# Ledger of designs, part 70: designed miniproteins, single chains

Each design is a single chain, and the fold is of that chain. pLDDT is the mean over its residues in the fold that is shown.

## One batch from the design tools (miniprotein)

Design m2591
Fold by ESMFold2-Fast:
Structure m2591 (fold): chain A 88 residues (1-88)
Amino acid sequence: SKEQELLDKIRELVNKIIDNAVKEGKFDLAKEISKLYFDMLVAYTNKDFDKLREYVDKFVELVKKYGSPEEQKLAEEVRKLFDELIKL
């Protein structure tokens, strides 16, 4: 389904951000991103789109503050994919 394709792409991009953070020695960043990703999935499963938007914004802000430029681009793509997912 389109829903599963979007969820799979989101997972792939989040894992790339986590892997890059780990490679850069940013272990606290990787841990916090993992927690936010879990929170985003729980909010989506509950169809709590207000909470989902809050967690996605927090995720993007965190990556903008502490992540590399490459990680920041991936985080913006994750936000766009969640926007598409909500519109389904």
Scores: mean pLDDT 89

Design m2592
Fold by ESMFold2-Fast:
Structure m2592 (fold): chain A 65 residues (1-65)
Amino acid sequence: LKLLPSVQKIIDEVKKMGSGTYVSDVISESQLSELKKALPVLLPDAKFSFEPVDYGGRFRVVITL
């Protein structure tokens, strides 16, 4: 599975954390879509939430292990 480098970085940071809550910087809709596809496969035990920010097409994500 090939991911956007920014999405891969988020997944790597969450894996490195091992436990707790990770809060992303504002990401694009394409990054969110990629992250939604990758998280159930790469981090099946993680809890995931997101919220739109400002004008839409931009999102903040929270990932909890």
Scores: mean pLDDT 77

Design m2593
Fold by ESMFold2-Fast:
Structure m2593 (fold): chain A 82 residues (1-82)
Amino acid sequence: MEADKYIEEGKKALEEGNYEEAVKYFERSLKLDPNNAEAYYLLGLAYMKLGEREKAIQYFKKALDIDPSNEKARKLLEELEK
């Protein structure tokens, strides 16, 4: 419940272009629920928007470790590793 609220606030921050704020929300969500593949995927998106390629790759890989069926994470990871 609390972890989900941080995910929603982080998504809002991403939509507004507040990428550093989005990172903080997703990190807070992961402190409450460390096995949330969606939170790792969204953290990867935020780092990608910040130009932090290596961190984005790390978090997309973590999302796929937890949920190998995350097609969006797989596609973005493939694009970043070109």
Scores: mean pLDDT 85

Design m2594
Fold by ESMFold2-Fast:
Structure m2594 (fold): chain A 60 residues (1-60)
Amino acid sequence: GDAEEAEKYAKLAEEAAKAGDIEKASQYGNRAGKFGKRGEEKGDKKAKEYAIRAGQAAGG
């Protein structure tokens, strides 16, 4: 579901950021954000939380 995809991309964004790959972290963060927004629109707060985590990893 959207929360699972958001979690997947959040973890990928966090790993990319840890490796110093800011470009990949940004790409994964953007992907997690799209799934997080879609999940939130369906009432899934967990999807929003993963999108926030990915955004923090990607740029703050």
Scores: mean pLDDT 80

Design m2595
Fold by ESMFold2-Fast:
Structure m2595 (fold): chain A 97 residues (1-97)
Amino acid sequence: HMQVSLSGPKEVEEGEDVTLTVTVSGGTAQRVALYRQKPGSDTWELVARADAPGTSFTFTIKNVKPEDTGVYRALAVDAETGELVESQGTELKVKKK
């Protein structure tokens, strides 16, 4: 079965660039979307997407702000089955300098 993992830094300072990496194993993703849920919110916000098939995807958030703080998740579509596979949540904290 296809598995999706999301990795990146847990804590950064305002103004840094943050790269989040999505790794796919056990299959190939047709596309991947990166979502964020802000602290205390039930709403998932689309941050970025990659609409080309692959097994590794990088998303860079440039010049991060405190409002970029939240739980990030990747949602991938399995190229073989069309099934939606979600990564674990990854918390990012952006510290104000």
Scores: mean pLDDT 85

Design m2596
Fold by ESMFold2-Fast:
Structure m2596 (fold): chain A 70 residues (1-70)
Amino acid sequence: LEEAIETLKKLLAEETDPALKALLLFAISLGYILLGDYESAKKYFEQALSLLSPEQQATAKALMDKALAS
C-alpha cells in the first residue's frame, strides 16, 4: 500500500492534465485513509478538490465521508 502511494506520487509529478492530477490526488488520499493517516489524506483530498467543479467536489466529499464512516 505504501509502495502504491509512492508510485501514485511519481505519476502525479509527471502529470500535466489537471483532471488526471485530481484523480491521482484522490487516489493518494484514499491510500492514506487505508493506512489510517487521516492528516495526509485530508491534505491530498483538499488539493484534489481545488482542481474540480462544485458538482465534482460534492461527489468527492460524499465518497470521502462514506469511506471515513466505514
Scores: mean pLDDT 76

Design m2597
Fold by ESMFold2-Fast:
Structure m2597 (fold): chain A 100 residues (1-100)
Amino acid sequence: AHSPSMQSGITRMQNSVDTMRRIQQTSSPSMQPDVDRMQQLVQQGQQSTSMSDFISVMRQFIGVMQQVVQRMQQDPRVSQEDINTMQTSLDTLQDFLESL
């Protein structure tokens, strides 16, 4: 069983993937590889046996999200609302990681 902090982190990561998957399906099909990578990182987080391993996975996940948000900002087909939603998700994950 994961610690409450690890479980909270996994839930937040999964919510970010679900949001990104929705945006990808409506606005930017080209982001499918980023969604796939984020989902793989959620699975790695679920398999983490220590807090240090989990933190490493979360840092990788945040790195992927930073690249995704940057690409979204450069894609005229992506709405500012969707960019703001992903940026808010990214900020929430960064704040959560800093609290660990």
Scores: mean pLDDT 83

Design m2598
Fold by ESMFold2-Fast:
Structure m2598 (fold): chain A 59 residues (1-59)
Amino acid sequence: MTPEQKAAAEELRKYMLDPSLTADEFAAKLKEIKEKTGLSDDELADVLEALSRELAAAA
């Protein structure tokens, strides 16, 4: 992963672990992170896949 993907992963992990966050709020955070980091949709999808696997292993 690039340094930008790692930074995005740190921010997204906080939101993915918050059970009070709505789907709409999460979508807004994804857009904010994409704009802030300059990641492509594919690069952001790779980060989400990695986080999903990490969280599934913790469940």
Scores: mean pLDDT 76

Design m2599
Fold by ESMFold2-Fast:
Structure m2599 (fold): chain A 82 residues (1-82)
Amino acid sequence: MDVEKARKLLEEGKKAAEEGDYEKAVKLYEEALRLLAQALGIEHPEVIETLELLAEAAEKAGDTGLAEVLKAMAEEAREKRE
């Protein structure tokens, strides 16, 4: 249930980003990340992908600090998986 909701939020976030609404994309990706991390764990591929999408949206929204933190989290999670 939560994973399906998170995937819907990811699709809504991707649409917002395509429309140039990066602030909305960030909010949608944050909620999706929370749900996916709780359901699947931070090292899961879908969680890592969500961290990367959120980082890109945050950077495009002008929040470079948040983008750097999220990129570091995605890199750490990817390293632990390998």
Scores: mean pLDDT 83

Design m2600
Fold by ESMFold2-Fast:
Structure m2600 (fold): chain A 86 residues (1-86)
Amino acid sequence: AYAEALAAAPLPLAERIASAIVNAALAEDPAEREAHLARALELAGEIPDPAHAEAAKELARRAAAGEVPAEEAGTIAAEAVRLAAA
């Protein structure tokens, strides 16, 4: 699941990726959305496991495309941060 993929990152990285994904989902300005998506993709690329990195990038793209509602993205992000903190 996406939360487990994000939680594969160290806590500070997981928090930064989660924040960027939620901000991409919330952004109403296309330029701001693109900036948050670019940041999320860059940070997701730092996840050591390539499969987890690709899953995190997929979530970021889907959130930016409006395929994942901001509320759902927020729930996944919160779960990922909790898992990474454990």
Scores: mean pLDDT 84

Design m2601
Fold by ESMFold2-Fast:
Structure m2601 (fold): chain A 91 residues (1-91)
Amino acid sequence: DEYNEKGKELFKQGKYEEAIKYYQKAIEEDPNYAEAWRNLGEALYALGKYEEAIEYYQKALAIEPSKEYGRNLMEVDVEIGLELIERGVAK
């Protein structure tokens, strides 16, 4: 929890790579901490690592199936799908 909060603070400062390290520590303490998985995905998305972001959003959704997590995953999935098609990675 302390690590997740520190990660959020760093995310607000635009320090996404540092935020990722703290979210990862939160997950190491509690692998079922859905919010930390989601926050890790958001930080990866902010860094343009879209495929990795989807994987972590899927982890969060698997731990805590909710409309909010599901909605975020759907929005990220659509945006990533379009980006990957444009780059010729997906069809």
Scores: mean pLDDT 70

Design m2602
Fold by ESMFold2-Fast:
Structure m2602 (fold): chain A 93 residues (1-93)
Amino acid sequence: MEEARKYLEEGKEYFKKGDYEKAKEYYEKAIEILEKKVKEGDESALPLLAEAYEALGELYESLGDHEKAKEYRKKALDLEIEVGLKLIEQALE
């Protein structure tokens, strides 16, 4: 988790500087780690993975790739819904 979080933060800093190539590299590194954790059953990775997909979607929007931006925003929303449903399920007696 910490390694993926650090990559996501590095990517956000490059995005703020307008270095979209470096931002993409770090976002993809964070996503690779987080997707692997989710695939291995670590559901605690879901919120950070959703954040990484949203960040990559924003990056594609800034590059003018509206189709990829839409794809990654949808992936983020789908994960946010999944996390929300799990929280509701855990709150039930």
Scores: mean pLDDT 83

Design m2603
Fold by ESMFold2-Fast:
Structure m2603 (fold): chain A 66 residues (1-66)
Amino acid sequence: VEERVPELVARLFDPDPQVRIDAAREIGKLGPEAREAALPALKQATHDPDPQVRFAAGQAYAAITA
């Protein structure tokens, strides 16, 4: 799980918005276990220029901070 979190965090900065959406969703599925590693990157993703990335990041942020 922890090995996947750094890779998913890196994908939040991918030039392809679909990759960023998928990364945010996968981080959200990991739940609170991903919190410390993913929280700063997800906060930045909530300000992403793509509205679908912002939505996915917001849902993942809510899931990992529950």
Scores: mean pLDDT 80

Design m2604
Fold by ESMFold2-Fast:
Structure m2604 (fold): chain A 102 residues (1-102)
Amino acid sequence: SAALAALPEELLRELSEAMNRVLALVTTTDAASAELAQRAVAKLLGAAFARAGVAPADMEAYLATLTPEQQAAFRAGYEAALAGRSLDEVAEEAEAEVRAAL
C-alpha cells in the first residue's frame, strides 16, 4: 500500500523483525490463530506509522481495509508509540496477548 511504502527502510526492517517474532508464536492455521496474528500485525503497523510520522489522513485509506478489531489494535499501537513506547515494547505486548489467547 502507499502508506506502507512511505515508511523509512530502517523502520521497515524493525517492523519486519517484530512481525516475524510475533508470527512465530502462531503454530496453527485455524481462523482464530489467523485473527490473533492479524491483530498483532495491525498493532505493530500502528506503532510503526506513528514513529514514521505518517499523517492520520494518509492512514484512513489503510484503516478502511481493516476489520473493526484490527483497527482498534492499530490505534492501540499508534497511541503506544506516541506515548514513547518502542516497536520492541509493542511487539512484547502483542506477543503476550497472542500467548495468552493460545
Scores: mean pLDDT 78

Design m2605
Fold by ESMFold2-Fast:
Formats: C-alpha cells, structure tokens, sequence
Structure m2605 (fold): chain A 94 residues (1-94)
C-alpha cells in the first residue's frame, strides 16, 4: 500500500539521518554542519513529495549532493555514506 511505502521511506529517512549524524560526530564540526544541512533538505523533500517514489528520488539526490560536499572535507566518512545510499536504495526498490 502507499501508506506502507511511505512508512518504509520514513524509516529509511530516520536510519539515514542517524548514519549522517554519526559521520559528523566522527569527522568533526564542519562535516557535522554539512550532514545536518543534508538531513534538513532530505526532510524537506520527504514533506514536499506526497508520492513516496518521488520523495525517495528527491532524498537520494540530496544525499548524493551532501556526500559530494562531505567527501571534499573528509574522505573517511565514505563508509557511512555508502550505507546511507544503500538504505535509501532499498526503500526505492520496495
């Protein structure tokens, strides 16, 4: 159902946000700011798009942009970003 897809996407957002915050804690305040900005933009995408597929695609785009910015600051966060991308991809495949 659409409600079940939406719930899965909201769960993926929470898991992705936890991963990005953990990456920020590990890498320091500049990366933490980039991660929090990315989380806020993903939350906005989730709120803006009522269709779960469109919301997931918009969130994935925001994550990719956030990942590119974070990796320019500290490449050690790559494992968190790969896991976060996997979480959103699984939600898209549902």
Amino acid sequence: SEAARRAKLEAAFERTSELLRTAGEAAGPEVARVMEEGIARMQEALAKHTDPRQAANAMAQVLAETANRALLLDRSVAPYLVEAAGVLQEALDA
Scores: mean pLDDT 89

Design m2606
Fold by ESMFold2-Fast:
Structure m2606 (fold): chain A 73 residues (1-73)
Amino acid sequence: MSIEEIRQEILRLIGEILRIIGEILDLEEELKKETDEERKKELEERIKELEKERERLLEEMRKLSEELDKLKE
């Protein structure tokens, strides 16, 4: 993989991470307004799944950043 390809992939991952953060924020606002305990649990589980996805993408970005740094050595 070229340095340019890795940089482009990192930018794509940043875009996806920002989208997921937006979804989490929307669900957190919904959770604050929700009064039904069953629906609160569903929203909390959805938020947790999105947080896991965000962490997965952050780890992928970290690995690509390490790859980029090794190519500059």
Scores: mean pLDDT 83

Design m2607
Fold by ESMFold2-Fast:
Parts: C-alpha cells; structure tokens; sequence
Structure m2607 (fold): chain A 79 residues (1-79)
C-alpha cells in the first residue's frame, strides 16, 4: 500500500507507458493495453498514453475503440 505522493503519478504513468510500448513491440497487445490503462489511471491527462493505447487497440482489430482513444489524446493536448 503505497501513498500516491510517494510514487509520483506522472512518473508512474511514464513507467507504465514504457512497459506498454515494450509489449506492443513484442506483439503482446493485451499486455500493452493493460499497462497503458495503468498509465492513464495514474495520469488521466497523459495524452501520449491514450495515443499508444489507441495504437494497441488498432493492432488488436478494435478500430472504433482505437479512434476513440486517439481522439481523447488530441482533446487533452488541446487543453
């Protein structure tokens, strides 16, 4: 049980995004999605995590979901 202040939500998001990208490159799209979802949970304003989550979903054939998350990434960047 780790207090959120001790882990740094932005750093946790970056770390999980890196792991997600690793699994995306390995072709393990389900694990990539899990880590990108963790990144978003720790930093909901992380536009990059939404972008790469969309990429993983597209590779898994979930094109409609992929477009939804890519659009969400663009909306965050515009804020």
Amino acid sequence: DIPSSLIGSEWAALFFTGLGRYYLKQGDYEKAIEYFELAIKYDPENAYAYRVLGEALEQLGKTDEAEKYRKKADEIIKK
Scores: mean pLDDT 78

Design m2608
Fold by ESMFold2-Fast:
Structure m2608 (fold): chain A 115 residues (1-115)
Amino acid sequence: MEEEIEKAKAEYDELLRRLVREGRYVGPTPEQMAALEAKLRERGLEDVEIDGFTAHIAAVTGDPEIIELFKELSPLEKYRIGVEAARDLLEGKPFEEVARRAYERIKQAYEKKKK
């Protein structure tokens, strides 16, 4: 179990380094980030440390609740979603498409956990 988490984390870290090195990680627009910051302030979450990847998904989709849903996932599920997103970006998929796909994966993983 612990070994699976370590492997998924190592794969995610390596894929992320490749994305940065190859200039393939663009992220959300400044306007999308500003809109997210406004929504987080409305929810009283302006001082909460947020995972960058999940913040970027929230910015693209306009749904800050995804940040809280992602925190409830297991470490293994979090890294697997990150790995799939990083692979999609390395394959040349647009960031907005990848963020929307990751959003759906997070929601599905959370719904499965409720059962």
Scores: mean pLDDT 74

Design m2609
Fold by ESMFold2-Fast:
Structure m2609 (fold): chain A 100 residues (1-100)
Amino acid sequence: SKGIEKAIKYGLEKGALSEEEIERILNADISDDVKLAILYIKLYDAGETEIGDAEKFGITSLGATSAIGAYLAGARTAEELMKVPGVDEETANAIEKYAL
C-alpha cells in the first residue's frame, strides 16, 4: 500500500527504522492497518513528531487506532493493549512482537 511505502521511506530517511525491522514487519501475517500501527509506534518512539496523529498517518481501522491510543496512554504489553475496547488479541500480540 502507498501508506506503508511512505512510512518505510520516511523511517529509513530519518534513521528511525532499519531494513531488517521493515522486512520483519512486511513479512508478518497481519493486516496492512496493523503494519501501519506498528510503523507509527516505532516512529513515534524514535521521536518523529512530524508524523502527526494516527489518522494523519493513514490509519483508519478502529482496532489499529485503539491500539495506538493504548500505547500513547502507556500500554507496553499485549495484555495491557487488549484492555482497551476494539483491540483484538492478534493486533495486541503483533504490536508487542514488532513494535515494543
Scores: mean pLDDT 81

Design m2610
Fold by ESMFold2-Fast:
Structure m2610 (fold): chain A 82 residues (1-82)
Amino acid sequence: SNALKREAAVHFAAGAILYAAGLWAYEQGDYETAIRDFKLSAEEFEKAAELYEQAGDTENAKLMREYSDKARKLAEELEKKL
């Protein structure tokens, strides 16, 4: 439904903001905050994927899962370096 797609877009926006915040924290040397923000970003992108899938928007659901995977991998790579 269009309502599910709009809700998915809100979670996508939240994920993007958290991802940007994580990058900013990383540039400042705040790795603990960067890890947290990347993990939260991944969760928001996964929520967006679930909502797009429920709406029948398989293409955007797949894209959101790719963004979630990238954010999660960044957090995992940073954790391994601490």
Scores: mean pLDDT 90

Design m2611
Fold by ESMFold2-Fast:
Structure m2611 (fold): chain A 93 residues (1-93)
Amino acid sequence: LAAYEADPLPDFLKGVAAYDKGKYDEAIAYFEEALAKTPAGSPFQAAALTNIGKALYKQGKYEEALAYYEEALALDPEDEEARKNLAEVREKL
């Protein structure tokens, strides 16, 4: 698997920690690094996109958050969390 040489998990976990501390810009940067290390079709791809969307939502960037949630749902249509977050951001637009 292509993921062997580029592990997205450490950057993903740093993103989660930054998000929990309210450091949304730092969280987005870490999630983008994790996404860059994630091969297409990996379970981390949808998760990273959803978490970038959540951080953007916290910053009031609703149109950008919407785009990320739609991309995450395109990869994982059964993700109830992404679907719920998409509905919440649509109410802000």
Scores: mean pLDDT 80

Design m2612
Fold by ESMFold2-Fast:
Structure m2612 (fold): chain A 77 residues (1-77)
Amino acid sequence: IIDQFRRTVDRGVQAVQNGDRQRAIRQVDDVRRIMTQGGYGDVGRSTRDWITQQINDGTLTPQQMRTIGDRLIRILS
């Protein structure tokens, strides 16, 4: 789970870096799914909704995506 999650975060960071909004949204939805499978569905949904809003507003940075991912990994651990 944690290894899969870290790869998903890495792909999300890359998508944000490349300006690929659709790919970034897909990776964030995968994050939500993995969090739900780990028993943290509420955290996953809240995080996905917040990040999607930041992507739509054009305010999400690659560093923010990585910081959020690292925090979620700690929750899953």
Scores: mean pLDDT 76

Design m2613
Fold by ESMFold2-Fast:
Structure m2613 (fold): chain A 64 residues (1-64)
Amino acid sequence: MLSTAEVVAALRALGVTDPAALTLMLLAYQEVREGLMSEEEGLAVLRRELGDEMAAVFAQVLAA
């Protein structure tokens, strides 16, 4: 499991620089890892809110 700092660092390394996108992706990561949301649900939320490109970045961080 990645720490909050590791998730933020991974997202920034993948090109996510917008603070709102970083915050939403971090919250989605925590919800998925805590079992409050499935990986599929997290990807669907991010695709809806931030688009397919950011959802693909999130999928890469989930796989780490």
Scores: mean pLDDT 81

Design m2614
Fold by ESMFold2-Fast:
Structure m2614 (fold): chain A 82 residues (1-82)
Amino acid sequence: SREEAFALADRVFEGMRLGQKAAEEVINEAREKGIELTPEQELRVFIKAMGAAMAAAAHESPDVAYEKARQTAKEEIERLVA
């Protein structure tokens, strides 16, 4: 039980790293398309993507957590520039 809890915590922290990576990549892709985000908007994208990846990583594979983070980051940018 405790060992399972620590394993889940490790996966959640890995999800945080995957979410940060996904957000950075999506923000850079947006910048290449001419979408200029403010630092506050970039922070919001990071927080949303990291949160989504952490939640997914608790129950899903790292690949699923990463893709969930990418999708969440894209949706947040679309909402910010709509």
Scores: mean pLDDT 87

Design m2615
Fold by ESMFold2-Fast:
Structure m2615 (fold): chain A 55 residues (1-55)
Amino acid sequence: GLLEEVARHDLGLSDEQLAAARELVARGATPAEIARALGISRRQASGLKEALELS
């Protein structure tokens, strides 16, 4: 969907990294934990977490 397209093209995340982000969000991971796991900024991780929680 649109979220997967944004994550892949705007954040440079692979499908595997997006799947990992979904699992982290599902278990209540913080933006800092997501940022460290995916190698993205904390702001990008915060936006990704909010988008995944809304979808």
Scores: mean pLDDT 75

Design m2616
Fold by ESMFold2-Fast:
Structure m2616 (fold): chain A 66 residues (1-66)
Amino acid sequence: MRFLVTTTQSVEGQAGLVLRLLGIPGVEVEKIGENTFLVTTTLSPEEAAALKAELSAIPGVTVQEL
């Protein structure tokens, strides 16, 4: 599953978010814009949905399922 993640967080906040995501087995993160990341996952549909919900709950983070 793939997510387009857009954030208004500071550079430090973005670094923390990326490190958190990279700590999850089966998650890859690619920076495709200044404040935009492509998140690719081999997680189950349920785990991917939980990750999307968790990310969407973070202030200044918008997640779009691809």
Scores: mean pLDDT 80

Design m2617
Fold by ESMFold2-Fast:
Structure m2617 (fold): chain A 91 residues (1-91)
Amino acid sequence: MKEFAQSVEETRAGVDELVEYVKNNELSEEEIARLITALALQAVGELFSGDKEGARIVAEGLRRVADILKDRYPESAEFARRVAEIIEEKI
């Protein structure tokens, strides 16, 4: 059995760190796309395992990332927002 409590704590910490990192660093479009994709895959994994709280945390993080990126990388921001919407529909 996976450690459920550890997974939720790791998701929250990781998402918060990622959002802060995106805000404070000038990442390339490729790096941003990889990060959004990694978060999307994490959310899919959380939903598949029934961890709705983990998925919700990832969705909120993706919305925060989208808001940060919308002026520099609007396509990446739209992708992040769409992924967050899909996750929230499945919760």
Scores: mean pLDDT 77

Design m2618
Fold by ESMFold2-Fast:
Structure m2618 (fold): chain A 104 residues (1-104)
Amino acid sequence: MMSIEELVEKLEEKLERLRELIEKYLPEAQPLVDRIEELLEEIKENLEDAEAVARKVREMKLLFREILAKAREAKLPQEVYDELLALIEEMSALLEQILTQIAA
């Protein structure tokens, strides 16, 4: 099983890729990505507070849904939308693993 530090590093890698796609194809969603980055930094600072991390994960998941909604509205190329969806699903899974390890 990956350590919390490794899970966070993988999240940061995926978030960087998400930012690249948003800057190129959906620049209007940049403030949502900025908020996700802020929430991830807050998670890193609060790893001993499972309740605080859970609240921040819920907010990140709402922001992910808003990004996907904006991508559908903007009618992004199918390949770009599929990559955004895959990144968001992978990031959601990593966040769930972090919550599981903190709750253990």
Scores: mean pLDDT 87

Design m2620
Fold by ESMFold2-Fast:
Structure m2620 (fold): chain A 80 residues (1-80)
Amino acid sequence: SAEERRLAILMARVAVVGGEADFLESLADPEDKEVLEKLEEVRRLVEEAREALRAGELERAERLIEEAQRLLDEVEKRIE
């Protein structure tokens, strides 16, 4: 079904976002509080997205994933 396909895609996306956050944290300067605070917010959004996916709230999960991706993009620009 379309819902099952969307769920699978969103589950894959949240896993990728979580993995990117872990990777960027490994590169982050421990003195850069702004970067570390944004990465912590990404982790919170990833956990909320996983909860939304478990609840079948696909639209909410998608919005949370998009917000997490925006924060990751900001972190990547700051590290680069």
Scores: mean pLDDT 87

Design m2621
Fold by ESMFold2-Fast:
Structure m2621 (fold): chain A 65 residues (1-65)
Amino acid sequence: SAAAEFFEGGRLLAQGKYEEAAEKFKKAIELDPNYALAWYGLGRTLALQGKDAEAAEYFAKGAAL
């Protein structure tokens, strides 16, 4: 489920596994594009990598749902 992919992404993010976390959040978005938390999860992952402009785009997508 989208929720399961999202929670696995959060677990990987807590371990500093940003690339793997991003893939889990992307899978959650693929399963449910209206799952705003997954868009925010991907944005947060990118922000933690210093990719602030990319992070802002994903936060904006989540906010538009």
Scores: mean pLDDT 87

Design m2622
Fold by ESMFold2-Fast:
Structure m2622 (fold): chain A 74 residues (1-74)
Amino acid sequence: AARVRARASAVADANGNLLSVSVEVLESTAPAEEVERFKRGLLDAVAAAAQQQAAREGETVTVDVVAESAAAAP
């Protein structure tokens, strides 16, 4: 089954500025196109989460997640 596991990190400040975003592919059995799609989706999600949390907390926040996509999960 096609599968991608990646770690993504985002840092946002209390004013909603995205200070840094990164993604690292930890494991993949998927085609490159699917990996790139997964990376983009994960970056967008983590960036949004960091910005929302930083705004709520009123301070700089780091969000660090490991996410997995599996085409054949039950």
Scores: mean pLDDT 79

Design m2624
Fold by ESMFold2-Fast:
Structure m2624 (fold): chain A 80 residues (1-80)
Amino acid sequence: SHMDERAEAMAEALRAVGEGDYEKALEIFSKVATPEAVEAFREALKTVKADDTYVTVNGHKVSRRAAEAAEKAAELLGKR
């Protein structure tokens, strides 16, 4: 279903963000998100490498900026 495809693509995009492959994350995300969500995500990713802090999620160290960008993207997806 469309929702299953979006959930899978979102998970794959988040994995790419975690691996530092922001171009792949944007490419995957652009296929399932609104143009507004894609642009917001792209702008957020510009700041990740320049001024990033880290948070712990389930014992794993992840970029706070990347986590915030993912949360915002999920909110924009959930509005549809």
Scores: mean pLDDT 63

Design m2625
Fold by ESMFold2-Fast:
Structure m2625 (fold): chain A 100 residues (1-100)
Amino acid sequence: EEALEEVVRWAEKIDPKLAERIRKEGLTPEQLRARADELVKQAQDIVKETNAELEKTESPEEKRKLVIKGAADVLNLVGDAISYELAARKLEELRKKREE
């Protein structure tokens, strides 16, 4: 069995959407890490955008809604980034075992 096939089976237990993407696109560890970095960058941009909107907002209730939405979006992106990084590490580990 291919290292990619084993990573897909492993990923299906954690994140079925990530597993399907790895299977369809044949992602390398470098590509998986690049996607993780992109997701972290998107999370940082959401923090900046939320802070900018908070500066324009005077209502405490509206500020609370902005913080909750921003926090939820950031947590989702960071969670996805962790999944991609773990998949990259697993794929590297399996490739190394086949070379040894």
Scores: mean pLDDT 78

